# Designed miniproteins, single chains, continued (4), part 99

Each design is a single chain, and the fold is of that chain. pLDDT is the mean over its residues in the fold that is shown.

## One batch from the design tools (miniprotein)

Design m15444
Fold by ESMFold2-Fast:
Structure m15444 (fold): chain A 65 residues (1-65)
Amino acid sequence: SGERRKREEQERFEKLSKDYKDLSLKILKMRKVEITPKRKEQIEFHSRSAAEASLGSRSGKIPTE
């Protein structure tokens, strides 16, 4: 059982995802890149994916069997 650990991981994932999203938006804004709704949605999905991969790859080496 790892439900409690999963909850902690989800909280970290949410934080990390938000951080990635904020960073991506900040970089785009600094570069004066147009942020369309489509790009914003893509950034959100990519940020969540990156956060999950980062947490899973770095600290979560659990096999999916």
Scores: mean pLDDT 71

Design m15445
Fold by ESMFold2-Fast:
Structure m15445 (fold): chain A 88 residues (1-88)
Amino acid sequence: AKIPNLVVEGDGKVLEGNVTVKKGTVDINGAVVLENSEATLENGVLKLTKGKVLVTSGIVTVEYKGKTYELKPGEVLDAETGEVKNVG
């Protein structure tokens, strides 16, 4: 089955979609999906499947391999290791 394209709520919030970043970055509600990363956004929850996500604003809930991570600004979740690092 094909995953839907990005769905945006009228106030600019992204609610649903599949994200593949081959070059550059994509910002989803304060969660920046980094280069060579893949994520799925469903019902406002970001599921990281490959690569890294950096949080730049707010507290962002990210799921990785069935575990929920609460990330703060300056934190990066790495899907290769499952580790959270603070990068400022």
Scores: mean pLDDT 72

Design m15446
Fold by ESMFold2-Fast:
Structure m15446 (fold): chain A 68 residues (1-68)
Amino acid sequence: SALAERLRAETPLSASQANALAGLLEMHGIENVDEEVLRALIEALDLPEELFPALLAVARRIREEHLA
């Protein structure tokens, strides 16, 4: 997906991690993903907490570009 490709290109996530997170972001709808929702998704996927700032920046950019 375009969202998974963006996550993989702009963060240190593996292809598997990027695909899993992209699927959850698409299921929630990118417009509904705030800081609290993103933190919950990171916890649900057992992703490193140190990735939160980078993932938040990418999520905000994707929202601005209306990528789903």
Scores: mean pLDDT 78

Design m15447
Fold by ESMFold2-Fast:
Structure m15447 (fold): chain A 91 residues (1-91)
Amino acid sequence: SLSKQASRYTADSILAISATAQAVAEEYKKKMEELVKEIKEKYPELSDEEAFSVASYLMLSEKYEKRGNLKASERYRKLGEDLMKKGVEEA
């Protein structure tokens, strides 16, 4: 029936969305770990928390760039760069 088809479609869509979300989260986590490592190698004076914050801002910048929100992308990129500069200066 139409009702049973709609219910099945909804369940299948939720499962597909959940699997996609998990794959995206895993890719994001891996990319984050690589960025933190690169930042720490380039700026060893940064704390792990500062390097993670920088990586987080750079990842957000890329996410907004892919969504076409260039102004938000630029804002987060600058926040990451400012944190790197401040961490180096305070060390």
Scores: mean pLDDT 74

Design m15448
Fold by ESMFold2-Fast:
Formats: sequence, structure tokens, C-alpha cells
Structure m15448 (fold): chain A 109 residues (1-109)
Amino acid sequence: MKEKALEEARKLLERLRRLYEEARRYFNRLSNATTPQERLDALLELKRILEEAEKILEKIKEINKKYPTEELKKILLESEIILGMIHLLLGVALTVLKKEDPEAYQKTL
């Protein structure tokens, strides 16, 4: 039971790491975007990634509640840090977009 919970949590953590790498790619696309549409598309993908990452973290939290082991606590902590990093990327992207392209920013609200 605990071993299966640990394996599931590890797979969810690997998914979060991939989402963070994807978030970094879209953040770079936003930073290098030359058209309003490219900026909007990259920002909407960052929002989608954040929503998916939040759902994964909720699953990891539920596993940790049922099986509060040191290994699962470490996975939860790392997962929370990764989600925080994705939030930071989106926050910076929104701040930059609001200043450089207020019209595109309004379309994301």
C-alpha cells in the first residue's frame, strides 16, 4: 500500500517537472514573441499549465494525507516548490504583458 502510494506520487512529481519545463518554454516564447497573437497564445498555455499543475499537487497532497511518510513529505515539498516556480513564471509574464501590450493582457482576463 505505502509502496504503491510512493510510486504514484513519484509519477505525479515527474509530471510536475515536465510541466515546469513546458512552462519555461512558453515563458521564453512569450519573451521572444513578435506579435500580439503569439504573446496571447503563450500566456494562455502558461495558464493551462498552471491549472494542470495545481490539480496534480492536490493529488499529491491527498496521497500525503493518507500515507504521511518522510519520502512522501519530501515529494510534497518538492511539488509545492515546483508549483511556486510555475506561479512565478506566470506572474512575471502577466506583469510584462500588462506593461508592453495592455490590449493582449485584457484578453487573458
Scores: mean pLDDT 84

Design m15449
Fold by ESMFold2-Fast:
Formats: C-alpha cells, sequence, structure tokens
Structure m15449 (fold): chain A 75 residues (1-75)
C-alpha cells in the first residue's frame, strides 16, 4: 500500500522523511494523485538504489512546498 511505502521511506531516511509524513498522509487521504505518483517514484528509486534518500524524495518535498505556498495565497 502507499502507507507501507511511506513507512519504508521513513525507515530508510527518518531525518528527511519524518517531517513530511503528516503532510503526505493528509494528501493521500484527500486523494492527491500527484503525491501518490511521487511517493511511488521515490519508493522505487530508493529501493533500486538509484539515489540517496534525500534525492529520492526531493520532487515530493518540492511539490508539497508549492502546495503550501498556494494555500497561503488562497489558490
Amino acid sequence: SLNDKLDYLVEQAPKTVEPLRNEILSALESGDAVVSKLLNEAYTTLKEGLATPIDAVLDLDVYLGVQDIKRALGL
């Protein structure tokens, strides 16, 4: 499941992923397809050893940051 993939990322990179956990869970519960896709890509990249944990989650972190800015601007 996506929650199991998130738990895997937290286990591999707790200092990087744990601060994002609640925001990722909220996005998944709201049905954010982009977060679901980026979480799957981060999981696959990390599991295949293609990137460091921080690099694997970078696109997800950037996406969430942009959504935070949009919410702050009322968009």
Scores: mean pLDDT 80

Design m15450
Fold by ESMFold2-Fast:
Structure m15450 (fold): chain A 63 residues (1-63)
Amino acid sequence: MSLEEIITTAVRTAGATASARTLARMGGAKNVREFLEGLNKSLGTNLTEKEFREILRRVQAQL
């Protein structure tokens, strides 16, 4: 699976749905950026904020 598929699937599961929902509630660019930097570091990936926001937008439409 691509990284986008992994993130989308994880956000839809019970263990990860809260992260996307929390970001949606906060609505802050700073919160999204800080979360993305932490995610990139933990996964060893280099997603840009733009790429991550596109994934979140797709997931949020289905939350």
Scores: mean pLDDT 57

Design m15451
Fold by ESMFold2-Fast:
Structure m15451 (fold): chain A 96 residues (1-96)
Amino acid sequence: SLVEDIMSGDDDKIVAALQELIALHKAGQRSKLQEIRKELENALKEKSTGRVQAALTFVDLLLEMDPAKAVEVFVKHAESLFSKEQLEELRKASER
């Protein structure tokens, strides 16, 4: 699942999961994004990690704004967690 991938600690799996969150937004799957948000909120209560917190923040941004703007805001806060190449893949996904 996307939440399991985010909790894995594998940056490549996490980035792929974040790209899938963008795809869910583009598909109009707002209810699914809200479900994932609740699962991430619960995961953060049990295991507080920077990557889980970043993913929760990203879902919150996607629920409030367009994917391209959400990625722009997210990248500024995620530079210490992910490589420039990984963040560029998120930007490209938001523009597809």
Scores: mean pLDDT 83

Design m15452
Fold by ESMFold2-Fast:
Structure m15452 (fold): chain A 76 residues (1-76)
Amino acid sequence: SMEEVFREADAVAEGLRLGFRYAEELAKTIPVSGEQLLKAAAAGGAAYMNALLDPNVSREEAEKIARETAEEVLKA
């Protein structure tokens, strides 16, 4: 249904927003390029989206996974 499509789109959009937000916060302590920020944001967003596909994972857990993934990518 269209409602299912919109829920998935909202999850993707939220994941990307959180990924960018975490990458920006990390960039305050680690000097990084814009390309590294984009990679970290994309990885964090993807991790959030994938975590939310598991009905046993809470939003708070998904946000933690997204943040940790973005941090790992940014530190690499």
Scores: mean pLDDT 72

Design m15453
Fold by ESMFold2-Fast:
Structure m15453 (fold): chain A 94 residues (1-94)
Amino acid sequence: MEAGAFPSQQRFDDVLTFARAAVQEYVGAPVEKRAEVPVLRVTVRLLSEQGTTSMYEVVVETPLGRFSALFKVVRDPETGELSVSLAQVFRAAP
């Protein structure tokens, strides 16, 4: 029973999957994978945009802590397709 109380890589991966899905929905891209995460607050912010490339910050507040990630969104100018990739991850400090 105590084994289920410890933080796991899988829980952090679920939060990142949720954050990616939030960016995909925000920019109108297809959502490839979803994760069910108890979320207190989600914030998606456009940080920079240059031509076909945009950088988004996602902050996910959960009972497990605050998680932040930067996602790179690239729009193909010929097809209009959007690709969302993880650029950087930040975890809640101590």
Scores: mean pLDDT 73

Design m15454
Fold by ESMFold2-Fast:
Structure m15454 (fold): chain A 65 residues (1-65)
Amino acid sequence: SGHHLSLVFDSDEEGRRKLSLPEIRKNLVDVIEYRDADGTRVKVYVFRLEKDGDEILLLLRFRVE
């Protein structure tokens, strides 16, 4: 299947709950770390999911305290 869509979610309570789900975590394909404009560390968890035969990238962004 072709890659059709990237879904980006800023990390909040819902994003943290999704990350803790075993079904979601098994599809983790990458973890990206960077510093944002104010110097805060940010982690982005990248998941590859399938829906109706299409591949979707789900990106969850978390600010690291």
Scores: mean pLDDT 66

Design m15455
Fold by ESMFold2-Fast:
Structure m15455 (fold): chain A 96 residues (1-96)
Amino acid sequence: QEELAKKTKDKDPEVRKEAALEAGKLPEPLSDELSKALAEATKDKDPRVREAAVKAIGSDSKPSDEALKAFSEASKDKDPRVRKAAKEAIELRIKR
């Protein structure tokens, strides 16, 4: 999980997006380091990276307070796809 956290900070937005998508597929809870890196990725310049990071946090069974805050802020994102991803995942968290 530490390697994925580093890849979310890569210079290439495709690499950052792939790292966030990979984090969302992990069967175990996100590590504190990866959770923090994904929270930062929700503020990325590329809306595709932000959407992937939001979905990864939403799939985590034990998100940190920092991740939940970033998630809530993503529901107000300028990109409508990012806002939709955040709202859908918040809804899933409430129903669990």
Scores: mean pLDDT 75

Design m15456
Fold by ESMFold2-Fast:
Structure m15456 (fold): chain A 81 residues (1-81)
Amino acid sequence: MSREEVEERARRAFELLREELEKRLSPEEVQKWEAAWRAALAKYAELPVDAMVEGVRTLVGLLGQEAQLPREVIDRLLAVV
């Protein structure tokens, strides 16, 4: 998998995460999670591709759990990455 493919999958995973968060959280909380995602991706951009994949998967799982999303939703998000 190329770095560009990982970045595209990360964007897609976040689009789905954002949609699920918007159903459950206020716009202000969604913006906070979006800021956290952008900050993490900026750091991951400096990593080797394999480490970036693991980082994105960990980030999706962590943010999903912190936002108290159902496990089934988190599993679907992880399948995109």
Scores: mean pLDDT 79

Design m15457
Fold by ESMFold2-Fast:
Structure m15457 (fold): chain A 95 residues (1-95)
Amino acid sequence: SEAEREALLAEAEDAVRAVAKREGLSEEQTEKLVELTREAVERALDDPDADLDALVDETMARIKEAIPSLSEEQVAVLRAVISAQLGRAQAAARA
């Protein structure tokens, strides 16, 4: 449903905002991270049978390009959170 889709998008946004705050990202970096994460969640919802690892890799590549100052440790934390959120979206879309 539309409500379920919006809830998943909101949860993913909250999760990456929490990471951005903890990792000390700027407001500009945080908004870009949210934008790219929401786009990835939308793609996971629209194509729940897509290769999750490939979608995560593509999303992380876009995030690294948009925020080139991210450390490898920050990338690892973001990858774990985004992987969990995208997997959750695909599972919800299959239900």
Scores: mean pLDDT 88

Design m15458
Fold by ESMFold2-Fast:
Structure m15458 (fold): chain A 70 residues (1-70)
Amino acid sequence: MELTEEQKEAIYAAYRANHNVLLSDAQIAALLRSLGVEPTPELIAQARKYVLDREIEEGVKLIVEGVAKV
């Protein structure tokens, strides 16, 4: 099953607390268990993708703010 917005926010908050270092599968699994969710490979992959997608969005925001007309 897909991650809820609450679960996604909790995972992203943990990623931020981890000094913006991508969480390992074991760290994501432990976090999912703490949220009452069984950590399947599918959910772990979905959590990793969410963190990466959000990191890319934040990175794009930074790039857009810093990019002059080329």
Scores: mean pLDDT 71

Design m15459
Fold by ESMFold2-Fast:
Structure m15459 (fold): chain A 72 residues (1-72)
Amino acid sequence: STTTDLQTIFSTLSTSLSASTRASLEVFLNSTLSRLPGLSPAQQAERLTALALSIIGAQEDERARQQGVSLP
């Protein structure tokens, strides 16, 4: 199902995140998914975009924390 697929994608994308950040985003993912069935396609896209940006932001924060320690 779409819900299961999104949870799998989230698990993959959140691999580099701290346990606490991952847990917070997982709550946000579940809240977003629970609201989707009652929304228009435009509102669903907005909610999914907000979720994606939150995950990207968390990954960027993790990268920023590591930028002075590990070089490519």
Scores: mean pLDDT 70

Design m15460
Fold by ESMFold2-Fast:
Structure m15460 (fold): chain A 143 residues (1-143)
Amino acid sequence: MSKEEAKAIAERVAKAGEYIRKQLETLRDEFESLADKARQLADEARAAGNTPVAAKYEELAQKSEEMARKLKETIDRVKKAIDNVRKAMDGTVEEIRKAALEGAKAVREGVDTLMEGQKTIDELKAGLAEVEADYAAFRAAQA
């Protein structure tokens, strides 16, 4: 592998990592927003005396917070891998190649986490809508 070829591969890995980092950050923000909404709804349900609905909203909030934390950890690893790839660019072909391989692994782990997160957010949004519908029915029955 030439140094120019190694640098071209490393640059593609860094760009892929930056793209995945942005996607992960957007998804983390969605999970944080969902957690905040679920906690607010849990407090409202508890104030209304609906402890079972409050518990369901709290579970949704906890799952959202856990996934947001996992996304943050993955974002930090991807950022570190991109930084290592960029720092290696002025090094030897072996150093560039090693950094690019480690960077590609971090990008793949980022994609896996993004896919897991996307599935989880869809499931949690569906769960939130179901609990909101149940709570609306409860409130209508008390009016």
Scores: mean pLDDT 89

Design m15461
Fold by ESMFold2-Fast:
Structure m15461 (fold): chain A 72 residues (1-72)
Amino acid sequence: SIFTPADMNNGQIAAIQSSYQAIIDDPQNIDAIRAFVGAIVRDRTRARQITRQMINITDTQQQIAQAMQMTS
């Protein structure tokens, strides 16, 4: 999982939504990813781990999409 369900609650969803929208607009926006994870996870070490996982997943998905577009 990119993040743990235990780190999310209804009170945080509204704050998370704006950062999530920024990631959708630009999946390579590391600052938006950090802000999003920071809103979910209080523990800095855990937040760093989740942020790295999200960045890695985003990069991989984008590389695959780019390759498909070039091949097509």
Scores: mean pLDDT 59

Design m15462
Fold by ESMFold2-Fast:
Structure m15462 (fold): chain A 91 residues (1-91)
Amino acid sequence: MKILIAQTPSEEGIKGAEAAKELAKKKGHEVVVVDAFDEKALEEAIKKEKPDVVIAAVDGSTEEGRKIIEKVAELAKKYGVTFGGGSAIVK
């Protein structure tokens, strides 16, 4: 399975993406990581990679994190890709 991770450069985003990458690698899934703040790069990665699942590695406790989760979900829906949820990390 191919998983696309939209990661923020925050501490919470980095930790969430690392945990998701380790779990995916252990289960033999392919992982592609993209910057969640770069909407164009995220959309381009979805088009080129055609992932089975897209997840957001962000701090969902913040307003910015929630907006990013919403945007990732919108792009997944636009391209017919399964949205696997947000990795909401709370300190």
Scores: mean pLDDT 75

Design m15463
Fold by ESMFold2-Fast:
Structure m15463 (fold): chain A 79 residues (1-79)
Amino acid sequence: RALELLERAREAVEAGDLETAIEYVERAAKEASASTLDDEVRQEILELAGRAVRAARAGDLETALRYIEELKERVEEAL
C-alpha cells in the first residue's frame, strides 16, 4: 500500500498536482511508519517524507521527485 501511494505521489508531482502529491506522501509515510517496529527506520521514513513535502510546497519538483524515490527505496528495503 505505501509503495502504491508513493507511485501515486510521483504521478501527481509530474502532473503538477502538488496538493494531491503531498497527501499521498503523508499517507504513505503514515502507513510505512506504522508497519515498522524499528524507531530508526520510522524516523528515516518520516524525515524523507518531510523533505519531499517541503520540496513540493516550495515548487521544487525535481527535489520532490528525488525524495519520493528515496522514500520508496527505503520503504521497499525496510518493509
Scores: mean pLDDT 81

Design m15464
Fold by ESMFold2-Fast:
Structure m15464 (fold): chain A 78 residues (1-78)
Amino acid sequence: SAVESKSAALAEFLNTFPESSAQAIASFLVKEYQAAKEEPSKLSPEEQLQAYKLAINLSNLSPATKQLLLQALENAVS
């Protein structure tokens, strides 16, 4: 699916960042998500959020970093 393809690609991208960059990764993901929902896309805003959450869970980042990223995305939706 488009959600699975996007999440897999984003997970690989997330794996390139060092753990010390957790805040920078969070800021990047929030900005990308906000930009993506303003552009014409095959994915709805809800499907895009699902793809980002799946990517974070599929990444090799630590549980603490994953939790921080998930919280940042949730706060961006609110």
Scores: mean pLDDT 76

Design m15465
Fold by ESMFold2-Fast:
Structure m15465 (fold): chain A 59 residues (1-59)
Amino acid sequence: GHHSGEAAGLGGAGGLARAGSSAAGQKMTRDAVEKAEKENLPEEEAYRLGYEAGAAGGG
């Protein structure tokens, strides 16, 4: 849902900020947003998914 995508986007931004922004991290964050919206994940799970995706791509 809309809120799931927003939460995942916020999480991804946090992950990117922590690990350093990269093209891979940005793509993984976008993919996490789409997945959270498609699966209607709860906001807290969506945020965590986005954060982990952004952080993983920032290496």
Scores: mean pLDDT 77

Design m15466
Fold by ESMFold2-Fast:
Structure m15466 (fold): chain A 100 residues (1-100)
Amino acid sequence: SPKERLWLTLQMLVMAANAGIQVISRHLSPDQKAYLNQLVDDINQALANRDLDRLIELLEEMKEILRQLSKTASGQLKAELDSIVVTIERAIEIARELKA
């Protein structure tokens, strides 16, 4: 069904964002890494529970954190952060479509 395809797309986008967070994790402070890992765990739990409201809230929070990190980043790290933000924006759009 169209909803099943949107759900699979959402799951793939969340997995891609999580993989991106792992790639950039080496460039983060211990506190930043701990906070983002907790946020990833919370996102994965919301996704597993099909809690779209909570998922959107957590994805918006993740997006804002990564946007702030991107403002002070340069080179490859900035490009990787900006790419993860785009992936999260797509995930939010798909989650909003599923909620409609």
Scores: mean pLDDT 90

Design m15467
Fold by ESMFold2-Fast:
Structure m15467 (fold): chain A 87 residues (1-87)
Amino acid sequence: SLAEKVKELAEEVKKLIEEYEKDEKLKQGQLSAIDAIIELSEKDPAAATVQLLYLVDELIEHFEEQGKEEAKKKLEEIRKKLEELRK
């Protein structure tokens, strides 16, 4: 289902935040945002998809500015999968 696919992608983003974000305050905020999207995916998967796309775009820019190219590449792959879910 769309809900299951969005939840899976949101959990992948959560793992990337946990692995690559080293600022504890930013990490806490990012994890709170992704947990809210995971909860939303079970209630409104279409809205969760849109919110996850916005968060992924912000994280791509953030990790690019930090020189974390592997994190950026993995997030770009997730972004492509999210765009396919909107078609």
Scores: mean pLDDT 87

Design m15468
Fold by ESMFold2-Fast:
Structure m15468 (fold): chain A 58 residues (1-58)
Amino acid sequence: MADELAARREQAALEAAKYSRDLMEKTGISPEQASLEGADFYRKRMAEIEAELAARAA
């Protein structure tokens, strides 16, 4: 259970980093703004993961 959460957290962090990079490439926003957008993406993704794990609850 803890191992699954840790793995999903690491995956979410990688997805957030990719999202920030893609956003910079497509929109030309600053690295600072992309970092903020990536943090928001990570937060939303973690909420989804926690909801998924809570729903699976076994």
Scores: mean pLDDT 79

Design m15469
Fold by ESMFold2-Fast:
Order: C-alpha cells, then sequence, then structure tokens
Structure m15469 (fold): chain A 60 residues (1-60)
C-alpha cells in the first residue's frame, strides 16, 4: 500500500466527518475539515474536496 493510498483513505474519513458537521449545521467546521483532507489527498481527490468546499461556502 502506497502513502498516497493511505492519505486518500484518511482524507475520505475526514470528508465523512465534514459531512456530519454539515448535517449539524457547523459549516465552518466542515469547511476546515475538508481543507485539511484536501491538503493530504491526491490531486484528483483534493479537487473533489475543493468543489465541496465551494458548495458549502455558497450555502452559508
Amino acid sequence: VSDEEINDAIALILRGIANLLVKKGDYDGAIETYERAAQIASPDVAEELRKEIEKLKEKK
């Protein structure tokens, strides 16, 4: 298993946490969590996470 695969797995777990924060109404916490996930993720996963960040900023 590569470090990239491990980092992507961690990023997806953080995405799950961010989605729970969104359901709770904590958009700021969700955005911060997505940003942390994007920092460690592969470029393709990071791009998807950044799209979700943009959507959350629009919902505020």
Scores: mean pLDDT 80

Design m15470
Fold by ESMFold2-Fast:
Structure m15470 (fold): chain A 96 residues (1-96)
Amino acid sequence: SVDQRLQDVVDMGRSVRQRALDTAKRARELGNVELADRAQSLAIQASSSEGRAIEGHKKGNGAQSVDDAQRDIDSVRRAVDDVTEEVKKQQRAELE
């Protein structure tokens, strides 16, 4: 159902947002302001996509809004994975 797909997108968005925030915190701990800012921006993007899916569902265009939000969240998820890998590389370099 559209309601189930909306819930799945919201849950994915929350997961992606949390991972982005965790990555931003790690980047800040490493003193990498650029990576921290990138991760923080991705958390905001995930939150915005979640909000758009919820609003679209309320307005009766749920299928389109859920599809758009799912594509946005998938894109943000890939960007979070990339930033997380960059943070891990810096962490490894600082350890040896």
Scores: mean pLDDT 83

Design m15471
Fold by ESMFold2-Fast:
Structure m15471 (fold): chain A 86 residues (1-86)
Amino acid sequence: SVAANRGVVAAGRAAADGDEEKALALAEQGSGPEAAEALKRGIEAAKKGDVFAAVQGGLEAGRAAGADEGSQTIAAIGLGEYAMKQ
């Protein structure tokens, strides 16, 4: 849905900006616990500089949220960017 896509993109954007609390709150409120848990794993990987695992976490979070492939990719890119800054 458009709402799921927007929520996933917003969470990915917050993660790219390093705002972990905002990213997790957006995922939890809009997409439920499975999406929030996948995003949390991606953020933890990003904090360790693991770009590949961070990207996977973003894709898994977007998929759990029911977002389309484009929105999943945007969330994955956001986590990858956050990882590269560590």
Scores: mean pLDDT 79

Design m15472
Fold by ESMFold2-Fast:
Structure m15472 (fold): chain A 93 residues (1-93)
Amino acid sequence: EEKVKEATLVMILAAAARRLGHRDLANELFAVAKKILDELSPEEKKKVNEMTNALAPEVIADPAGVARRAAEELTKSSNPEVRALGQRALDAL
């Protein structure tokens, strides 16, 4: 459950960062998202895809707002790598 939420947040943050021109940050975020996704079941991966698709229009409309909210939420993660990445994203935005 938590990993599905984390993967979704990292994916939308990566997409938003890419749209804002933060290429290196986006690449790092996609790499972390892949690591989390590789730990998920097929059913959980499908849920991440459904959630990211639902949020895609908002990422397109307001990439800066989505990036900030997603990064802030990631700083609350129980995963230290994800928390550190969320903080770095906030500092870069």
Scores: mean pLDDT 84

Design m15473
Fold by ESMFold2-Fast:
Structure m15473 (fold): chain A 85 residues (1-85)
Amino acid sequence: DELKKRVIDAVKQMTKELLQYIDNSNLPQEQKDKFKKKVKELEKKAIDNINNAKSEQELKDAVLEFVKEATELAKEIVEADAAAK
């Protein structure tokens, strides 16, 4: 319970930081909207998976999946921002 809450808080913090990066980026508005939608979808998916975890292993798997997907998305955002100048 408390562990799930802390993990969800961390997910929310990481997605908030990605959203702030997107808003401050050089990306065209249409690309900002697209990336923000993906970030929000990842957050929702991660929170759902964490809440539905029935074991420590399932919780760990949910966290690792989020970290993987968030890292891949962050890389896409940073590369797109760099290309946009």
Scores: mean pLDDT 88

Design m15474
Fold by ESMFold2-Fast:
Structure m15474 (fold): chain A 61 residues (1-61)
Amino acid sequence: SKEELIKKLEEDIEKAKQILENSTDPVIRRIAEYELEKLQKALNLVKEGKFDEALKILDSI
């Protein structure tokens, strides 16, 4: 459901934020920053009802 997808995306966003807070490795940080940007964009698209566009972004991660 839309609600389940939103919750999963919010959980994945929180995990990416925790990696950025706890990691000093520049490669890990760059990957987490990239994923966080994509996850935030996908979450906004899901909230707007643009599921196909959101899934396309998630497939790029």
Scores: mean pLDDT 85

Design m15475
Fold by ESMFold2-Fast:
Structure m15475 (fold): chain A 62 residues (1-62)
Amino acid sequence: MDLLRDGLVGGIAQGLRALGASPEVVREAERLMREYLDAANAGDLDKVQEYLDKLMEVVDKA
């Protein structure tokens, strides 16, 4: 999971910066990605879906 965690958090941040997203948007996406991974580790599939949906919304609006 370490490589996946690093890849997901870093990839979202780098992609949003490449799109010209503000530091606040990048920070929110990183927060949501970490919350998604925490929910996945806890086996809370409802929260996994919730945070994934929020993350996709942030990415789409960046």
Scores: mean pLDDT 77

Design m15476
Fold by ESMFold2-Fast:
Structure m15476 (fold): chain A 74 residues (1-74)
Amino acid sequence: SRAQELAFLRGLRDWEVRELRALGVPEDLVAETDARLTAVIERFAAGELSLEEALAEISRIGRETMARWRALQA
């Protein structure tokens, strides 16, 4: 169901945010990433994205966050 898919996406967001903190990513970048992930979930909830599209956007946001964190450590 859509409710189960929403719960799954929120759980995935919570897991990614926790993993970024565990990795030592700065809190400002973690907060920005959390907001971006939340926006994707809200677009899915509004019917603007399919589950496949939402998962692809979440994956892209994760990769971009890691790239930005690596750049900050240079």
Scores: mean pLDDT 90

Design m15477
Fold by ESMFold2-Fast:
Structure m15477 (fold): chain A 78 residues (1-78)
Amino acid sequence: MSAEERFEAAVSGAMLKIRAEGTELKVAEDTLERILDAFQATAQDIANQLRAGRMSLEEALDQLDAAEERAIGELKKA
């Protein structure tokens, strides 16, 4: 599997976890979608840097994990 394919799979998994947490916390749909949109924008920036060779897959996955933690933190404050 390519680095890009591995990162894309990780993004998909993170999106599912964020949506599941938002549902469990009974967050309003519009708030959940706003948080997911912000997460996807961050994930796309990381993906662009990975494709440009500006970061390793390991660094990209670490940044994605940090972005997931921030998104879940925002859900808990909503």
Scores: mean pLDDT 86

Design m15478
Fold by ESMFold2-Fast:
Structure m15478 (fold): chain A 107 residues (1-107)
Amino acid sequence: SEAVREAPVALLKAILTPNNREALEKFIRGVAEALGKSDKVEEILELTKDLDPQKVALWLAEVLRAYGLLEIAKLAGVTFDPSQLSEEELERLKEIVKLLGLEKYVR
């Protein structure tokens, strides 16, 4: 689908441009569709509402790389430090990966 095809570009836009909520939403929709979890998109978006879009995009990209989702995981050398997240932000991000069925790939 278009959402899945656009997901890598949307991820890069969410990482490279500050406060790009639209790019994060496109990325999440594409990831959810690729994983057969499109019914969870609105719940996931609500969980991201008060989070920094760059932090969400970077952290989710790390989890997707661990999972081995190759079409989305073609990211050039991006690393994310989890210590930059508050306990509340980490809890919401863990709920997002649970909704995507990826909880076993969280380090």
Scores: mean pLDDT 74

